# Designs tried in a protein design run: designed miniproteins, single chains, continued (3). Part 15

Each design is a single chain, and the fold is of that chain. pLDDT is the mean over its residues in the fold that is shown.

## One batch from the design tools (miniprotein)

Design m8491
Fold by ESMFold2-Fast:
Structure m8491 (fold): chain A 65 residues (1-65)
Amino acid sequence: IQEVVDKLLEVGRQTDELIKRVGYEVEDGNLVIRAETEELAKEMVERVEPLAKKLGLDKVVGVVE
């Protein structure tokens, strides 16, 4: 769980503003990404999905705040 957050921070070092505008939570073995817009949520899910699967999470879900 903490390792997933650390990897997300590493990915977001390439796009610092994107990290600051999204929230990350783990629920029931799934990574939940909360963002201000539908497009941002979708983009972050697509970027994080391969990483989350490598780290043993079942699913990545994007949610708009």
Scores: mean pLDDT 67

Design m8492
Fold by ESMFold2-Fast:
Structure m8492 (fold): chain A 56 residues (1-56)
Amino acid sequence: MSAEEAGRRIGEAARAGASPEELRAIGDEMVAQSTGAAARGARAVGGAAVKEAEEL
């Protein structure tokens, strides 16, 4: 899975009102389904989305 795809999925969940815990779980799932650079990208995007949700 690409980093862009991971970002889109997490963004959709955040807009749907997913909790920081749910966003973290989605990010972890995406990292598990990815390798190399894609996994690193998914982890970074997931962390940013969780932080943003926690600030809302």
Scores: mean pLDDT 67

Design m8493
Fold by ESMFold2-Fast:
Structure m8493 (fold): chain A 93 residues (1-93)
Amino acid sequence: AELEREAAKRIEEGERLIAEGERLIAEGRTLRGRALRLLGEYLRRAPLLELRKARAEKAGDEEAVAEAERELAELRARLEAELARIAAEEAAA
């Protein structure tokens, strides 16, 4: 119940960051807007994977736990790589 409430809050925050990112892109702040969209997508997806992991742990499903952990690690790695690309584009401008 607590994890589900926290997940809902993070998903809502993610949606707000995506909306703000789109607004910044429309205003010509493309690098900042892209970064906020990426952070918002992460906040929308990560809580669902964390809930899946928690449910798998409660069920004693070690394979499902490992799978959720791999997906979380991949999601985080993609976020960090994309943010690094945006930072490099900003530095090159």
Scores: mean pLDDT 85

Design m8494
Fold by ESMFold2-Fast:
Structure m8494 (fold): chain A 99 residues (1-99)
Amino acid sequence: MSKVELLQKAVEKLREAVRAAAAGDFERAIRAAEEAAKYAEEAGDEKSAKAAREVAETARRARELAEARPELREELTRGVTASAEEALKIAEEALKEEE
């Protein structure tokens, strides 16, 4: 698989993470972000891989906090979504630099 194809898959998975996060589906956001991190790492893009890993960590913390404090779920959902959107921008920029 080419670097461009790997970055395209990372972008697709980060878009899935954004949609999952916005829906409050933290488990799906974690899985999508972890898959994005693997594709970005295989592509050799450390910035995108790190950003995707941070999305997965943010979503895991949000899941734990939402279970303990359900009243924070809306705020946590916004935080995970923002993290995923930032990671998506980083991956899209990396893809643009590859043509």
Scores: mean pLDDT 88

Design m8495
Fold by ESMFold2-Fast:
Structure m8495 (fold): chain A 62 residues (1-62)
Amino acid sequence: SEREEQFERAKALLAERLPRFNEGALEQLAREAVDATEDPRNAELTVEDAVDRIVAAFSSLE
């Protein structure tokens, strides 16, 4: 399904940008990214945009 394809894309992008995260954490974040794109309040949000938001949040925490 399209949702499964978006999930795999989000997971791959997160794995590349957050290489120290374990697979369970990456799966949770990928799910959050896909859920964000499906939220009607975020009508124009892409999976790539959602991943950028997640990565930026962790970058600020160092």
Scores: mean pLDDT 80

Design m8496
Fold by ESMFold2-Fast:
Structure m8496 (fold): chain A 69 residues (1-69)
Amino acid sequence: SMAEQEKKKVEEAAKEAERVAEEARDDPLGTRSVYLVAAHGFREVGEKYPEAKEVAEKAAERMRELAEE
């Protein structure tokens, strides 16, 4: 279903955001901005696809936590 596909995309996007941030770790501002942009994107997915809201909100929280570290 579309909801199942969106949940998987959110999980894969979260892992990809962590990889991109790890590559940019020598630029702390760049790394933080990657996490914040990803968090915003996940929130929008959750708003657009209610069935994926829980997974998207969890991914957004994870990205915000990484941005604060």
Scores: mean pLDDT 73

Design m8497
Fold by ESMFold2-Fast:
Structure m8497 (fold): chain A 71 residues (1-71)
Amino acid sequence: MVVLSDEEVALLSKIGGKADKDKDGVITKEELTEVLGSEERAERYIKAIDKDGDGVISEKEWLEAYLTNSR
């Protein structure tokens, strides 16, 4: 189970619009690092959301994590 705070869930909503710079439906560690301002935080988000272990977050994985944590 992915555990994110309410503030992190709100940040996810904001990041989803900014992090996907390539508009390919994929969010990379580099894009997350740019938005979050921290490589460590970006890596933590990827580890929490990326269930495939490929180091990349798809739009579907992102939405699933957001919905799961917006209880």
Scores: mean pLDDT 64

Design m8498
Fold by ESMFold2-Fast:
Structure m8498 (fold): chain A 61 residues (1-61)
Amino acid sequence: MEKLVEITVLRGADKEEGEEEAKRKAEELEKRGYKVTRVTVIPTETSAGPAAVVVVESEKE
């Protein structure tokens, strides 16, 4: 069993934009034969402005 965690930081993005990116990444992982086990989107503020952190956890048999 192979596990893959992808973390993406979207600069200038809000929660809604982060959720759209999360859906896109989940679909890409599923097309590669991974089963998406968890998706988390965390909106945050940085010194450079707003950002969204997208975490997609997946596994492959």
Scores: mean pLDDT 80

Design m8499
Fold by ESMFold2-Fast:
Structure m8499 (fold): chain A 55 residues (1-55)
Amino acid sequence: KKKEEDYKRALEAADKVLNQATPESLEKLRESWRAVRPDDEEGLAFLDEEIEKKK
Protein backbone atom coordinates (compact mmCIF):
# COMPACT_ATOMS: atom_id res chain seq x y z
CA LYS A 1 0.00 0.00 0.00
CA LYS A 2 2.87 2.40 0.72
CA LYS A 3 4.26 1.73 -2.75
CA GLU A 4 0.77 2.30 -4.15
CA GLU A 5 0.72 5.72 -2.44
CA ASP A 6 4.14 6.53 -3.87
CA TYR A 7 2.84 5.59 -7.31
CA LYS A 8 -0.16 7.90 -6.94
CA ARG A 9 2.04 10.73 -5.66
CA ALA A 10 4.29 10.29 -8.68
CA LEU A 11 1.24 10.50 -10.96
CA GLU A 12 -0.01 13.67 -9.24
CA ALA A 13 3.47 15.20 -9.40
CA ALA A 14 3.66 14.22 -13.07
CA ASP A 15 0.34 15.93 -13.85
CA LYS A 16 1.52 19.09 -12.11
CA VAL A 17 4.93 19.04 -13.78
CA LEU A 18 3.43 18.30 -17.21
CA ASN A 19 1.69 21.68 -17.29
CA GLN A 20 4.83 23.67 -16.40
CA ALA A 21 7.68 21.36 -17.36
CA THR A 22 10.44 21.56 -19.92
CA PRO A 23 11.31 18.44 -21.91
CA GLU A 24 14.37 18.01 -19.68
CA SER A 25 12.25 18.02 -16.51
CA LEU A 26 9.91 15.45 -18.02
CA GLU A 27 12.86 13.26 -19.01
CA LYS A 28 14.00 13.26 -15.38
CA LEU A 29 10.49 12.44 -14.21
CA ARG A 30 10.30 9.60 -16.74
CA GLU A 31 13.57 8.17 -15.44
CA SER A 32 12.30 8.28 -11.84
CA TRP A 33 9.00 6.74 -12.94
CA ARG A 34 10.78 3.95 -14.78
CA ALA A 35 12.82 3.21 -11.64
CA VAL A 36 9.63 2.88 -9.55
CA ARG A 37 7.34 1.30 -12.18
CA PRO A 38 9.39 -0.15 -15.06
CA ASP A 39 6.43 -2.35 -16.04
CA ASP A 40 4.04 0.61 -16.37
CA GLU A 41 4.14 0.86 -20.15
CA GLU A 42 1.02 3.05 -20.16
CA GLY A 43 2.49 5.61 -17.77
CA LEU A 44 5.80 5.65 -19.59
CA ALA A 45 4.04 6.09 -22.95
CA PHE A 46 2.04 8.97 -21.46
CA LEU A 47 5.22 10.70 -20.34
CA ASP A 48 6.83 10.08 -23.74
CA GLU A 49 3.87 11.77 -25.45
CA GLU A 50 4.05 14.77 -23.11
CA ILE A 51 7.79 15.11 -23.71
CA GLU A 52 7.19 15.00 -27.47
CA LYS A 53 4.51 17.71 -27.20
CA LYS A 54 6.87 19.97 -25.25
CA LYS A 55 9.71 19.72 -27.79
Scores: mean pLDDT 70

Design m8500
Fold by ESMFold2-Fast:
Structure m8500 (fold): chain A 78 residues (1-78)
Amino acid sequence: MEAREHALRAEEALAAGDVHEAARHAARALAAAGILSEEEAEEAARELARLADESEEGREAVRRAIEGAVRLLLEKLE
């Protein structure tokens, strides 16, 4: 799957309120773009999910981080 498609799926998951799925797709988008390895992407997705589960503030911080990463990635994918 192309990095752009994973980034768009991350946006869809955020809109649906599924932060865990959004983190997975955002991490896979970064891996597909060559920014992270597949192993680093899995690690990042787990860490983001952990932070989102710890507190409401953590969940909001993770949502904002994913939104920022997805926006930047979509702008960089020409």
Scores: mean pLDDT 81

Design m8501
Fold by ESMFold2-Fast:
Structure m8501 (fold): chain A 76 residues (1-76)
Amino acid sequence: SAAAREAAVAEALAATEPLIAELKEARKAGDEQKAFELEQRILDVATAVARRYSTDREEVLAIQREILAAVEKRLA
């Protein structure tokens, strides 16, 4: 449901807030290795959160994509 996806996005954004802040600083510093490691940690959080909200593979992927899109907006 739309409400479940919105809840998953909100939870993931709260969980990734410190990682997003660190990623912004790593990107400003040109620290490509740290940026890559932080991006992988954000992806892991997105996957874990999505799996808590659905057991359907396609729905999990849809929630994961919405979380990552919301993270991208926060990084801009």
Scores: mean pLDDT 89

Design m8502
Fold by ESMFold2-Fast:
Structure m8502 (fold): chain A 58 residues (1-58)
Amino acid sequence: SMKEKVLSIPYSGKIDYAKIIEAAKTLGVNLNGYSLDDTLKLYVQSDDDEKLEELAKI
């Protein structure tokens, strides 16, 4: 089963959203959305926390 989580990623430069989308596809993580305020927030679904950790490394 899948549950939605929010990943908060600190950043200090340009965000490449196409790279994020491709990384999510490669890892098999469903990317439901994202937002950018003081941090990059990814709204994701996966039942494998290791895949979410790999996505957070981008």
Scores: mean pLDDT 74

Design m8503
Fold by ESMFold2-Fast:
Structure m8503 (fold): chain A 92 residues (1-92)
Amino acid sequence: NILQQLEKEKEIELTEDQLKNKDILAKIIEYLTGVKVENNDILLEIAILRYNELNPEKNLTINDLNNPEIAIEFLNFVAQSVGKDITFKLKE
């Protein structure tokens, strides 16, 4: 259960399958930010808009999150931006 890992661990290993699952990404973002919306795509778009405001050279899109390395970078950015001491890593 990803939520139990987020509560117990400061280093979270995510598989490529987990990173390609937008519902899992949205659950992680909800946990990190405390923001709750009924539509997971809206939550991800809000987080992407904030990422792009702080990183204007990136122009990140939701489709870019299908790349596991980009998804990990994005999750680490969100964690850092909300002051959570959590690091995300791609599981080999």
Scores: mean pLDDT 82

Design m8504
Fold by ESMFold2-Fast:
Structure m8504 (fold): chain A 62 residues (1-62)
Amino acid sequence: MLSDEVVDAAMRLLQAAVDLTIARKQGDREAEKRARERMLEAMRTLQENGDESLGTKPKIKE
């Protein structure tokens, strides 16, 4: 099942992606950085709650 928080974080990720696209078209480095940080924050929320739903991920490298 998807938690309500996971759905909300996904919506925030989409909003941040839109903001990033606008910032790139404007050439606004500050806005671009902020949008990227919002995307990372939303992805962290998804990873924290999503991994709990899918299981713990160990340190794996290839």
Scores: mean pLDDT 71

Design m8505
Fold by ESMFold2-Fast:
Structure m8505 (fold): chain A 79 residues (1-79)
Amino acid sequence: MVEEIFEIAKKEGKLDELLRVMDYLRRLAEIYGVPMTEEEIAVAAALMVLKGWPLGIALYYVRKHGVEKVLEELKELAK
């Protein structure tokens, strides 16, 4: 899962931005005591970086639809 997101971001020239946003989200989750998996962090960061979505909308979408569905939608962007 996370590896596929990295491949999409690299193809779009945004891999370093994705990694920075993922690091930012990990720190926020720890500071606010909100548990997030690496998969949730990766797909939320990808929505922010690849689609330009705000954090609140990206996180809401991941929580509502689940990480697998969001990954499938991101894979369609790579075609």
Scores: mean pLDDT 81

Design m8506
Fold by ESMFold2-Fast:
Structure m8506 (fold): chain A 84 residues (1-84)
Amino acid sequence: KEELAELLIEGGKRALELAKKRNYPQEVIDAAEALRKLGEAIKSGNLEEVKKAYEDLQKYEDSGAVKLTPEAKEIIEEVIKELE
């Protein structure tokens, strides 16, 4: 979904700008970049890139650097399923 891709890209860019401006830890900056990369992968339509980007993002969620809502996870998983 182009809409989800744009939302993730813009959200990731805003989060990255905010994290850099406020001198947040590098892990938070990297997590914001992972959000942006997931959006770019979805926009590319490449299933392997989307799966890899989502896996990387989930590692940051496991560490607590990013918090994804259940709804956001469900939508991302739907996009992966649609690309399969």
Scores: mean pLDDT 76

Design m8507
Fold by ESMFold2-Fast:
Structure m8507 (fold): chain A 85 residues (1-85)
Amino acid sequence: KEIDLAVAQLTLAVAITTIENEKSVDQDELIRLVRRAAENVPDEYREEAQSAADKAIQTIRDANGDKEKALEALRAFLDFVTELS
């Protein structure tokens, strides 16, 4: 349970760091990473995590490659996952 939350947090932290060092945003890769992180959240929080992930994914899509907006969405989702710990 705690290990799954740690994996979700690490996945998002790595994604954020990678995007911060890239010149452009790969929207599809970010969406995949957000979905993977949500899947690693324990069952008891799955509905909340899926809702938060869907919101982050929508923000990433609406960003249309805007790096700062995509990073804001990823950080918000990371904060959500961290609060579950």
Scores: mean pLDDT 75

Design m8508
Fold by ESMFold2-Fast:
Structure m8508 (fold): chain A 62 residues (1-62)
Amino acid sequence: MPTYSLEEIARTAAKIFGLDEKELLELVKNAPNPSTAINNIAKKAGVSPQELVEAVSKALGL
């Protein structure tokens, strides 16, 4: 897998879902691990973690 940073995932999710980039970056910074960060971003987007990963992967051309 190409490894994208959690920050790149957060910025991409903000663009796709129309969310505040700074708010999503704070969720990444405050998360104890990557899985928690992804779950918190997905909750803010109103989607499942699986849907978040799929949407970001498509946007990044993966």
Scores: mean pLDDT 78

Design m8509
Fold by ESMFold2-Fast:
Structure m8509 (fold): chain A 63 residues (1-63)
Amino acid sequence: DEVPALVAALESPDLATRYGAAARLVASGDRRAVPPLEALLRDSPDPLTRGVARETLAGLAAR
């Protein structure tokens, strides 16, 4: 699984890339994504990036 690359893609200026990466992270179920997603939710100045991080975390928590 490409978890580090998918997390980096959540910060892409391309919305399709952001949401595609979020969907792939949720589908993977890989909990290694949780700490960097928590960091994006906490520290990102972009509300769209925070929204994507929040939704991705919720999807991962659902298992």
Scores: mean pLDDT 76

Design m8510
Fold by ESMFold2-Fast:
Structure m8510 (fold): chain A 76 residues (1-76)
Amino acid sequence: MKLYVSEATLRRVVELSHEMLARAQELPPSQAAALISGVVVWAMSENLPLPPSSMGASVEEVKEAALKLNPNFVVR
């Protein structure tokens, strides 16, 4: 089954991943792990495929990585 995600939603995921990565770099390892885990759980609750390589990536890189994880993923 094809999964459709708006470009606006994808841009928001990218923005959050950049912000969380920046914050994680300033936190102790245990707190950084908790923050990253929270973002992953949130993305899963929104039924978004979260490519591990997309953390800090561009919107285009996230699109490509998501498609590699799920060939039925479509961005529009």
Scores: mean pLDDT 57

Design m8511
Fold by ESMFold2-Fast:
Parts: structure tokens; C-alpha cells; sequence
Structure m8511 (fold): chain A 57 residues (1-57)
């Protein structure tokens, strides 16, 4: 399930980034990071990587 990702997204990621990440949960971590960053370039790379790393760990 995506419960952990959903919880993190509610606090850390804007809606556009959340939508992209949720649609690409089956993609590689590197691809997820790239897609989220392109959808919401205002986000810090650190924040995006931390959120995805928490989900994958």
C-alpha cells in the first residue's frame, strides 16, 4: 500500500509532486525522483530524495 508515501506527501510535498509520485510508485527510485523534481522544480532535491528514500527503506 501507499500509506507511508501518502502520509509523507501530506506534510512535505505539494499536490503536483504527490500526484506524479503516486502514479509512478512502480518506477525505479531514480525515475521517481526525476519525475517529481520535473513536476515541481520548486522542491529541494534533498526533500524529494528524503521522502522517496523513507518510502523505499
Amino acid sequence: SGAVLRRVAEHDLPPAAVAVLREHLDASEAEQIRLVREAAPELSDRGIRAAIAALRA
Scores: mean pLDDT 65

Design m8512
Fold by ESMFold2-Fast:
Structure m8512 (fold): chain A 81 residues (1-81)
Amino acid sequence: MSVTEKVYEVIKKFHEGELSEEEAIERIVEILSELKSVEEADQVLKQAVVRFQEEFGDLSEKEKKVVKEANERVRKILEEK
């Protein structure tokens, strides 16, 4: 499974009510923090969001918050490496 696929599956599970907001954020952060750069993480997250939109349509406000908070946490982690 690709990194993009892993992130997409987390967003999908949150959408389906299988994960809390914090659990979804933590899983996305764990997946993306293994990447080498902020730019790579931003690209993967964008691709996962596009894939989600193709299947389910536009993100809800809660889903947008999960994606935004995960991206902010990943950026801080990767900038300190």
Scores: mean pLDDT 84

Design m8513
Fold by ESMFold2-Fast:
Structure m8513 (fold): chain A 87 residues (1-87)
Amino acid sequence: SSEAETVVNVSLAELKHLVDEKASLEEFEKAVKLAREYVEKYASEEQYKLFTEYLDKLKEAIKKGDYETARKIIEEMSKEMFALLRK
């Protein structure tokens, strides 16, 4: 749905902003929680599952302070999520 595409895009943009700004883990956890809630509400079960698998990888990279890997994860999330949303 257009709503699912919008919430995925907005969520990924916010997460990318926090990675680029090297935001605190607390700010990332808050953003991840909000992203999960919005995507769960508007996306399909398959879309939500893929999105949350990537969020878990992203959180692990941030816990390690690996912002380069975090940025690459967001790029991969964008590619894979929009491929799934365009089906």
Scores: mean pLDDT 84

Design m8514
Fold by ESMFold2-Fast:
Structure m8514 (fold): chain A 107 residues (1-107)
Amino acid sequence: MEEAMRKAIEFLEALLEALKNDDFGSDKVGEILEKYTLKEIIEILREVERALGDHPAVREVIRFLEKFAEGKTLLEIADEEGISYDEFKERLIQVLEEAIRALRAAL
């Protein structure tokens, strides 16, 4: 569990950095995805959510990653939610920061 949680934290922190730098189509995002499989990260987060109970931030991150694993872009996900890309990005940054804090507290 601890090693798996550390991998999930590392992945989410790298994803958060890429979002803050508007770098979501860059080599850096490709490197993150190559190092970790989205399916592996989603499974780790599902186990953590089960252990923490009903944690909204972790659930929202799982939902986002599932859509991303389907091949959807951030713009397409924002459009599906009926919000602007900038609003979606801001909300996703907040949710990622909350999820990372929850994972670190459980570590």
Scores: mean pLDDT 75

Design m8515
Fold by ESMFold2-Fast:
Structure m8515 (fold): chain A 68 residues (1-68)
Amino acid sequence: MSPAEQVRQLGEEGLARLRELGASEELLEKFRRYVDEIVERVEAGELSVGEGVALLAERVQAAIDEIR
């Protein structure tokens, strides 16, 4: 799996979790856009896989806290 694919997969897992927690369509769309941005930056070599994963984990946690 490519580095970008790994980050994309984690983003999709985050989206699934947010849907299960009752996230609004707006919040899901915002998160999806963020995933796209991180994947693009990893593909461009601007971020490492580890940096992308950490940023996605932080954003998922922030979104979960917003739902609660």
Scores: mean pLDDT 82

Design m8516
Fold by ESMFold2-Fast:
Structure m8516 (fold): chain A 80 residues (1-80)
Amino acid sequence: LEELEEYLAELARHMVEHREELRDAIEAQIAETRALLAQSSGKEAEIYRAAVEALEAALAGDAEAAEEAARELARLAVEA
């Protein structure tokens, strides 16, 4: 779990640092993940919502929120 939390937090930080270069890719990923969220329920929906929150925070340049959402995503994924 801790390794996955660290890995996803590092990815979130990387997306924040490179958000201008990655903008189109992050926006595309948000759209795809939101579509999956709309078709999901229960734990799966919680996972996709956390993923959207992490991506949106990264796009906004909010490193703390992005890392927090990424760690939550890791916890939800391990429990599912």
Scores: mean pLDDT 82

Design m8517
Fold by ESMFold2-Fast:
Structure m8517 (fold): chain A 72 residues (1-72)
Amino acid sequence: MAEKEERLRRLIEEAEKLVNKYAEQSGLTDEEKQRLIEVAREIAREALQAGKDPTPEEIVTEAFRKLLEEEA
């Protein structure tokens, strides 16, 4: 149990760093950044519950994909 919680925390922290980097480079609003972080956290939790071991980059990429699909 503790191992999954620690992995989730690390994944979220690294995903937040990537989102902040993309926000700085791409001019994302604070609202868009916050939404990406929320979706990334959800994806990370679901993946770990399913026994998967995603990278922070995979989580952020999937979060962008989901948000773009919602807008389309």
Scores: mean pLDDT 77

Design m8518
Fold by ESMFold2-Fast:
Structure m8518 (fold): chain A 67 residues (1-67)
Amino acid sequence: PSEEELDREVDLALAEIYAAIGDLMYQRGDKEGAVEAYRKALEIARRADPENTEFIEWLEQRLKEAE
């Protein structure tokens, strides 16, 4: 794959990792940490794959619930 394809794949993986961190923080009662993690995931998801509205909306819902 090209460097650009690798960067996109890495960014998508990072967005998923931050989403998982957000879920973990929320489960542990750390709403502030969850908000921070979901915001990072959302920023990366919007940059790497803005057409994935389902994932972006899911992250936005998680962020709203954690706030």
Scores: mean pLDDT 80

Design m8519
Fold by ESMFold2-Fast:
Structure m8519 (fold): chain A 85 residues (1-85)
Amino acid sequence: MAEEMRKRYEEIKTAEELFEALMEQYKAANPDTPEKVREKVEKMLRLTAEAAMKEKKAPLDEKERKELEEEVKKLLEEIEKLEKE
């Protein structure tokens, strides 16, 4: 599986393709995830995919990295809150 995952990520050319691969993996590992949690995970993975594709062209600047980290942190906190409810 690790070798197949590496090859799949190397073949990914767009943020959309990376997002789809990440969501497919997440859904396979977490099939019973509530819709509200899944919506937040989807947003987090989309941001991660877009940032990763952008970084392939040029390193993210300090402001962009900080904004991404803060957005991901907020989404993770919201997911934890929903899981505890």
Scores: mean pLDDT 73

Design m8520
Fold by ESMFold2-Fast:
Structure m8520 (fold): chain A 87 residues (1-87)
Amino acid sequence: AEIEALQAEAEEHVAKAAEAYHAGDYRGAAEHTIRALELGARVAELLGREEDAEALREAARAARAELEAGDPLGAVEAGLAVLVAAG
């Protein structure tokens, strides 16, 4: 039940990231992408998929660093690639 709720929230943030990106709101897209990565990592952890969880956590850190450096578009591009690969 908890895993399903977290996965649904992650999917919602992926959808919101795509919507923000197409609207030209790259900061909003980056923030939603980072949140989706963090939620995806939690889901992977709860499912015992440690390698996936580690990859998603690392992607979230990298995306956050890019956003803090003033590159929200770079954050979105890097983060979404990992989310798509993780499924």
Scores: mean pLDDT 84

Design m8521
Fold by ESMFold2-Fast:
Structure m8521 (fold): chain A 81 residues (1-81)
Amino acid sequence: IPLSKLSEKERESYRRVFQELLAALMAALAATSDPEVQARIEAVAGEASRRAMEVILRDPEDEEALERIVREARARIEALA
């Protein structure tokens, strides 16, 4: 779904989630030099981003669900690094 077609609330929720996932991704990638581990970390971040978009399209103010997705993704990324 093009970001330009999202509402202001949907875009803001996605931006917040994306920034948190990107921070975790960058930290994990800095901690590992294994390309297979890096690929798995990127896959986890991508899946979390997709699931977050599904939540945002349903209810962009569902902060608890979005925080849970980011928390679970961050824990998985940290466990891989």
Scores: mean pLDDT 79

Design m8522
Fold by ESMFold2-Fast:
Structure m8522 (fold): chain A 73 residues (1-73)
Amino acid sequence: DEEKKRELELSKEFAKQVKENKLPPEELARMIVELMKQAGVKASLEQLAEVYEKEGRDDLAAAFRELAAEEAA
């Protein structure tokens, strides 16, 4: 639970930094995943999708699920 909240806060902060660039959701999701890997955060793409979906970022949630499908292929 605390881990999920921490990831959400990190992702929100990152999104703020690039808000004016209007990156496509799929590109933004990839950047978030890369940053989390570099920071050593162990979260599934499905968990990230659920977190963002709850926050009203359905576009990012869909992008994370698309990445999960790519990983499964």
Scores: mean pLDDT 70

Design m8523
Fold by ESMFold2-Fast:
Structure m8523 (fold): chain A 77 residues (1-77)
Amino acid sequence: KLKLAELMRETLEEAIFYYQAVKAGLKIYEDEANKTYEVARGLAKQLGLDVLKDELKTPEDAIAEARRAQSAIDAAL
């Protein structure tokens, strides 16, 4: 459980980084951002956390949801 939470924290930071790069105009990171976000979603499901459930259409929405997920991990653990 703790190891999965640590992996999820790292994956969320990586997803936020890629989405921030996409927001800044570096569209080459879009595939990596989406892939990393899906990995974080899988980890959230494994941890029983009710986060990252909706499909997101903008980098801003994805960053906001990822930060909400970080707060949920911190509150739960």
Scores: mean pLDDT 78

Design m8524
Fold by ESMFold2-Fast:
Structure m8524 (fold): chain A 92 residues (1-92)
Amino acid sequence: VEEEIEKIYEEMLKKLEERLRELGKKYNLSEEDIETLLELANDRLEGVKKYQLANPDAKEFVDPATGKKFKTAEEFVEHIMEQIEELVKNAS
């Protein structure tokens, strides 16, 4: 169970890193801004990961900040990316 969770979260982090680098190109973000967004994304992943490790019967990804549940890792990654892109758009 723990090994499976670790692998899923490693893949999610890799996808988030790729998506954030593309977002940085799109919005001409500084290296510092990209690093900040990566840190935010990783914090979100770590929070959900800790929840699943403490609650092994939880088959869904639960965002502790909103209480929203996601059935797939891909849906959760998209949710994080949507939140980050909205922050970037509104930081004008």
Scores: mean pLDDT 76

Design m8525
Fold by ESMFold2-Fast:
Structure m8525 (fold): chain A 94 residues (1-94)
Amino acid sequence: SAARLAAAKRTVATARALAIHAIREGEDPVEAMRKAADLLLAELARLLSPETLARVREIWEEAIRKVEGASPEEAIAILDETAARVEAVLEETG
C-alpha cells in the first residue's frame, strides 16, 4: 500500500539520519551503520515481506563492509548511495 511504502521510506530516512549523526559525532562508521541496521531491520520487519527484508539486509550488510576503513566523508557518501538502493527495492516491491 502507499501508506506502507511511505512508512518504509521514512524508516530508511530515519536510519540514514541516525547513522550520519553518529559518524559526524566521531563514531566508527561500521558501528554507526550496524546500530542503524538494527533499528532499520526491526521496523521494516513489520512492513515488508521476508523476501524484501532479506534484500534490504543484504544491501545494508554490503554497505557495512564498504565503510570499513572509510573516512567520515566517504562513509556518508556510501550511506547515501545505500539508502537510495534500499528505496529503489521498496519501490519495486510496493
Scores: mean pLDDT 88

Design m8526
Fold by ESMFold2-Fast:
Structure m8526 (fold): chain A 70 residues (1-70)
Amino acid sequence: MQQTLTLRLPVTEAGKQYKVTVTVEDADGNKKTIEKTFTSTAAPGELQDITVTVEAAGPVRVVSATVKEL
C-alpha cells in the first residue's frame, strides 16, 4: 500500500537546496531508503515540512531521517 509521511526538518537558510534521506522499515522488516531534493522556503531556525510517499506491503515506521545541504 502507498503511505504518505510528513517530516519536519531544520534548515540553515531559505532558497538553498537540500537532500533529505529517509529510512523506513516496512511490515516485513525490510528497510527502504528514500531520497528527495528540495529547495528550502523556511528561514534559518524554522522547520521545513517535507512530504514523502512510500510504497510498502503494510505500515512503515521512520527509522532515521537526515538532511544534507547541497
Scores: mean pLDDT 74

Design m8527
Fold by ESMFold2-Fast:
Structure m8527 (fold): chain A 78 residues (1-78)
Amino acid sequence: SQEEIKQYIEEDKDYLVALIESAENEEELQERYEAIIKQLEETFQTQLDKATVEYLAEVLKPNLSAEKAAQLENIAKK
């Protein structure tokens, strides 16, 4: 369910933040962000709804450097 995915995002937050923060550029950050979404969809055998995708960005952004937060914001607006 979407609620189980949101719970997983909260529990695995530090790991997800580290994956995004360690990206060398915006292109790599986009690839990692898309990979996170794909991994969640495959793990839970369901598509992420808009609220869950927005929740992922909300959890990540405040824990990122200003540079990485801005790059994620640009990607998430697609």
Scores: mean pLDDT 83

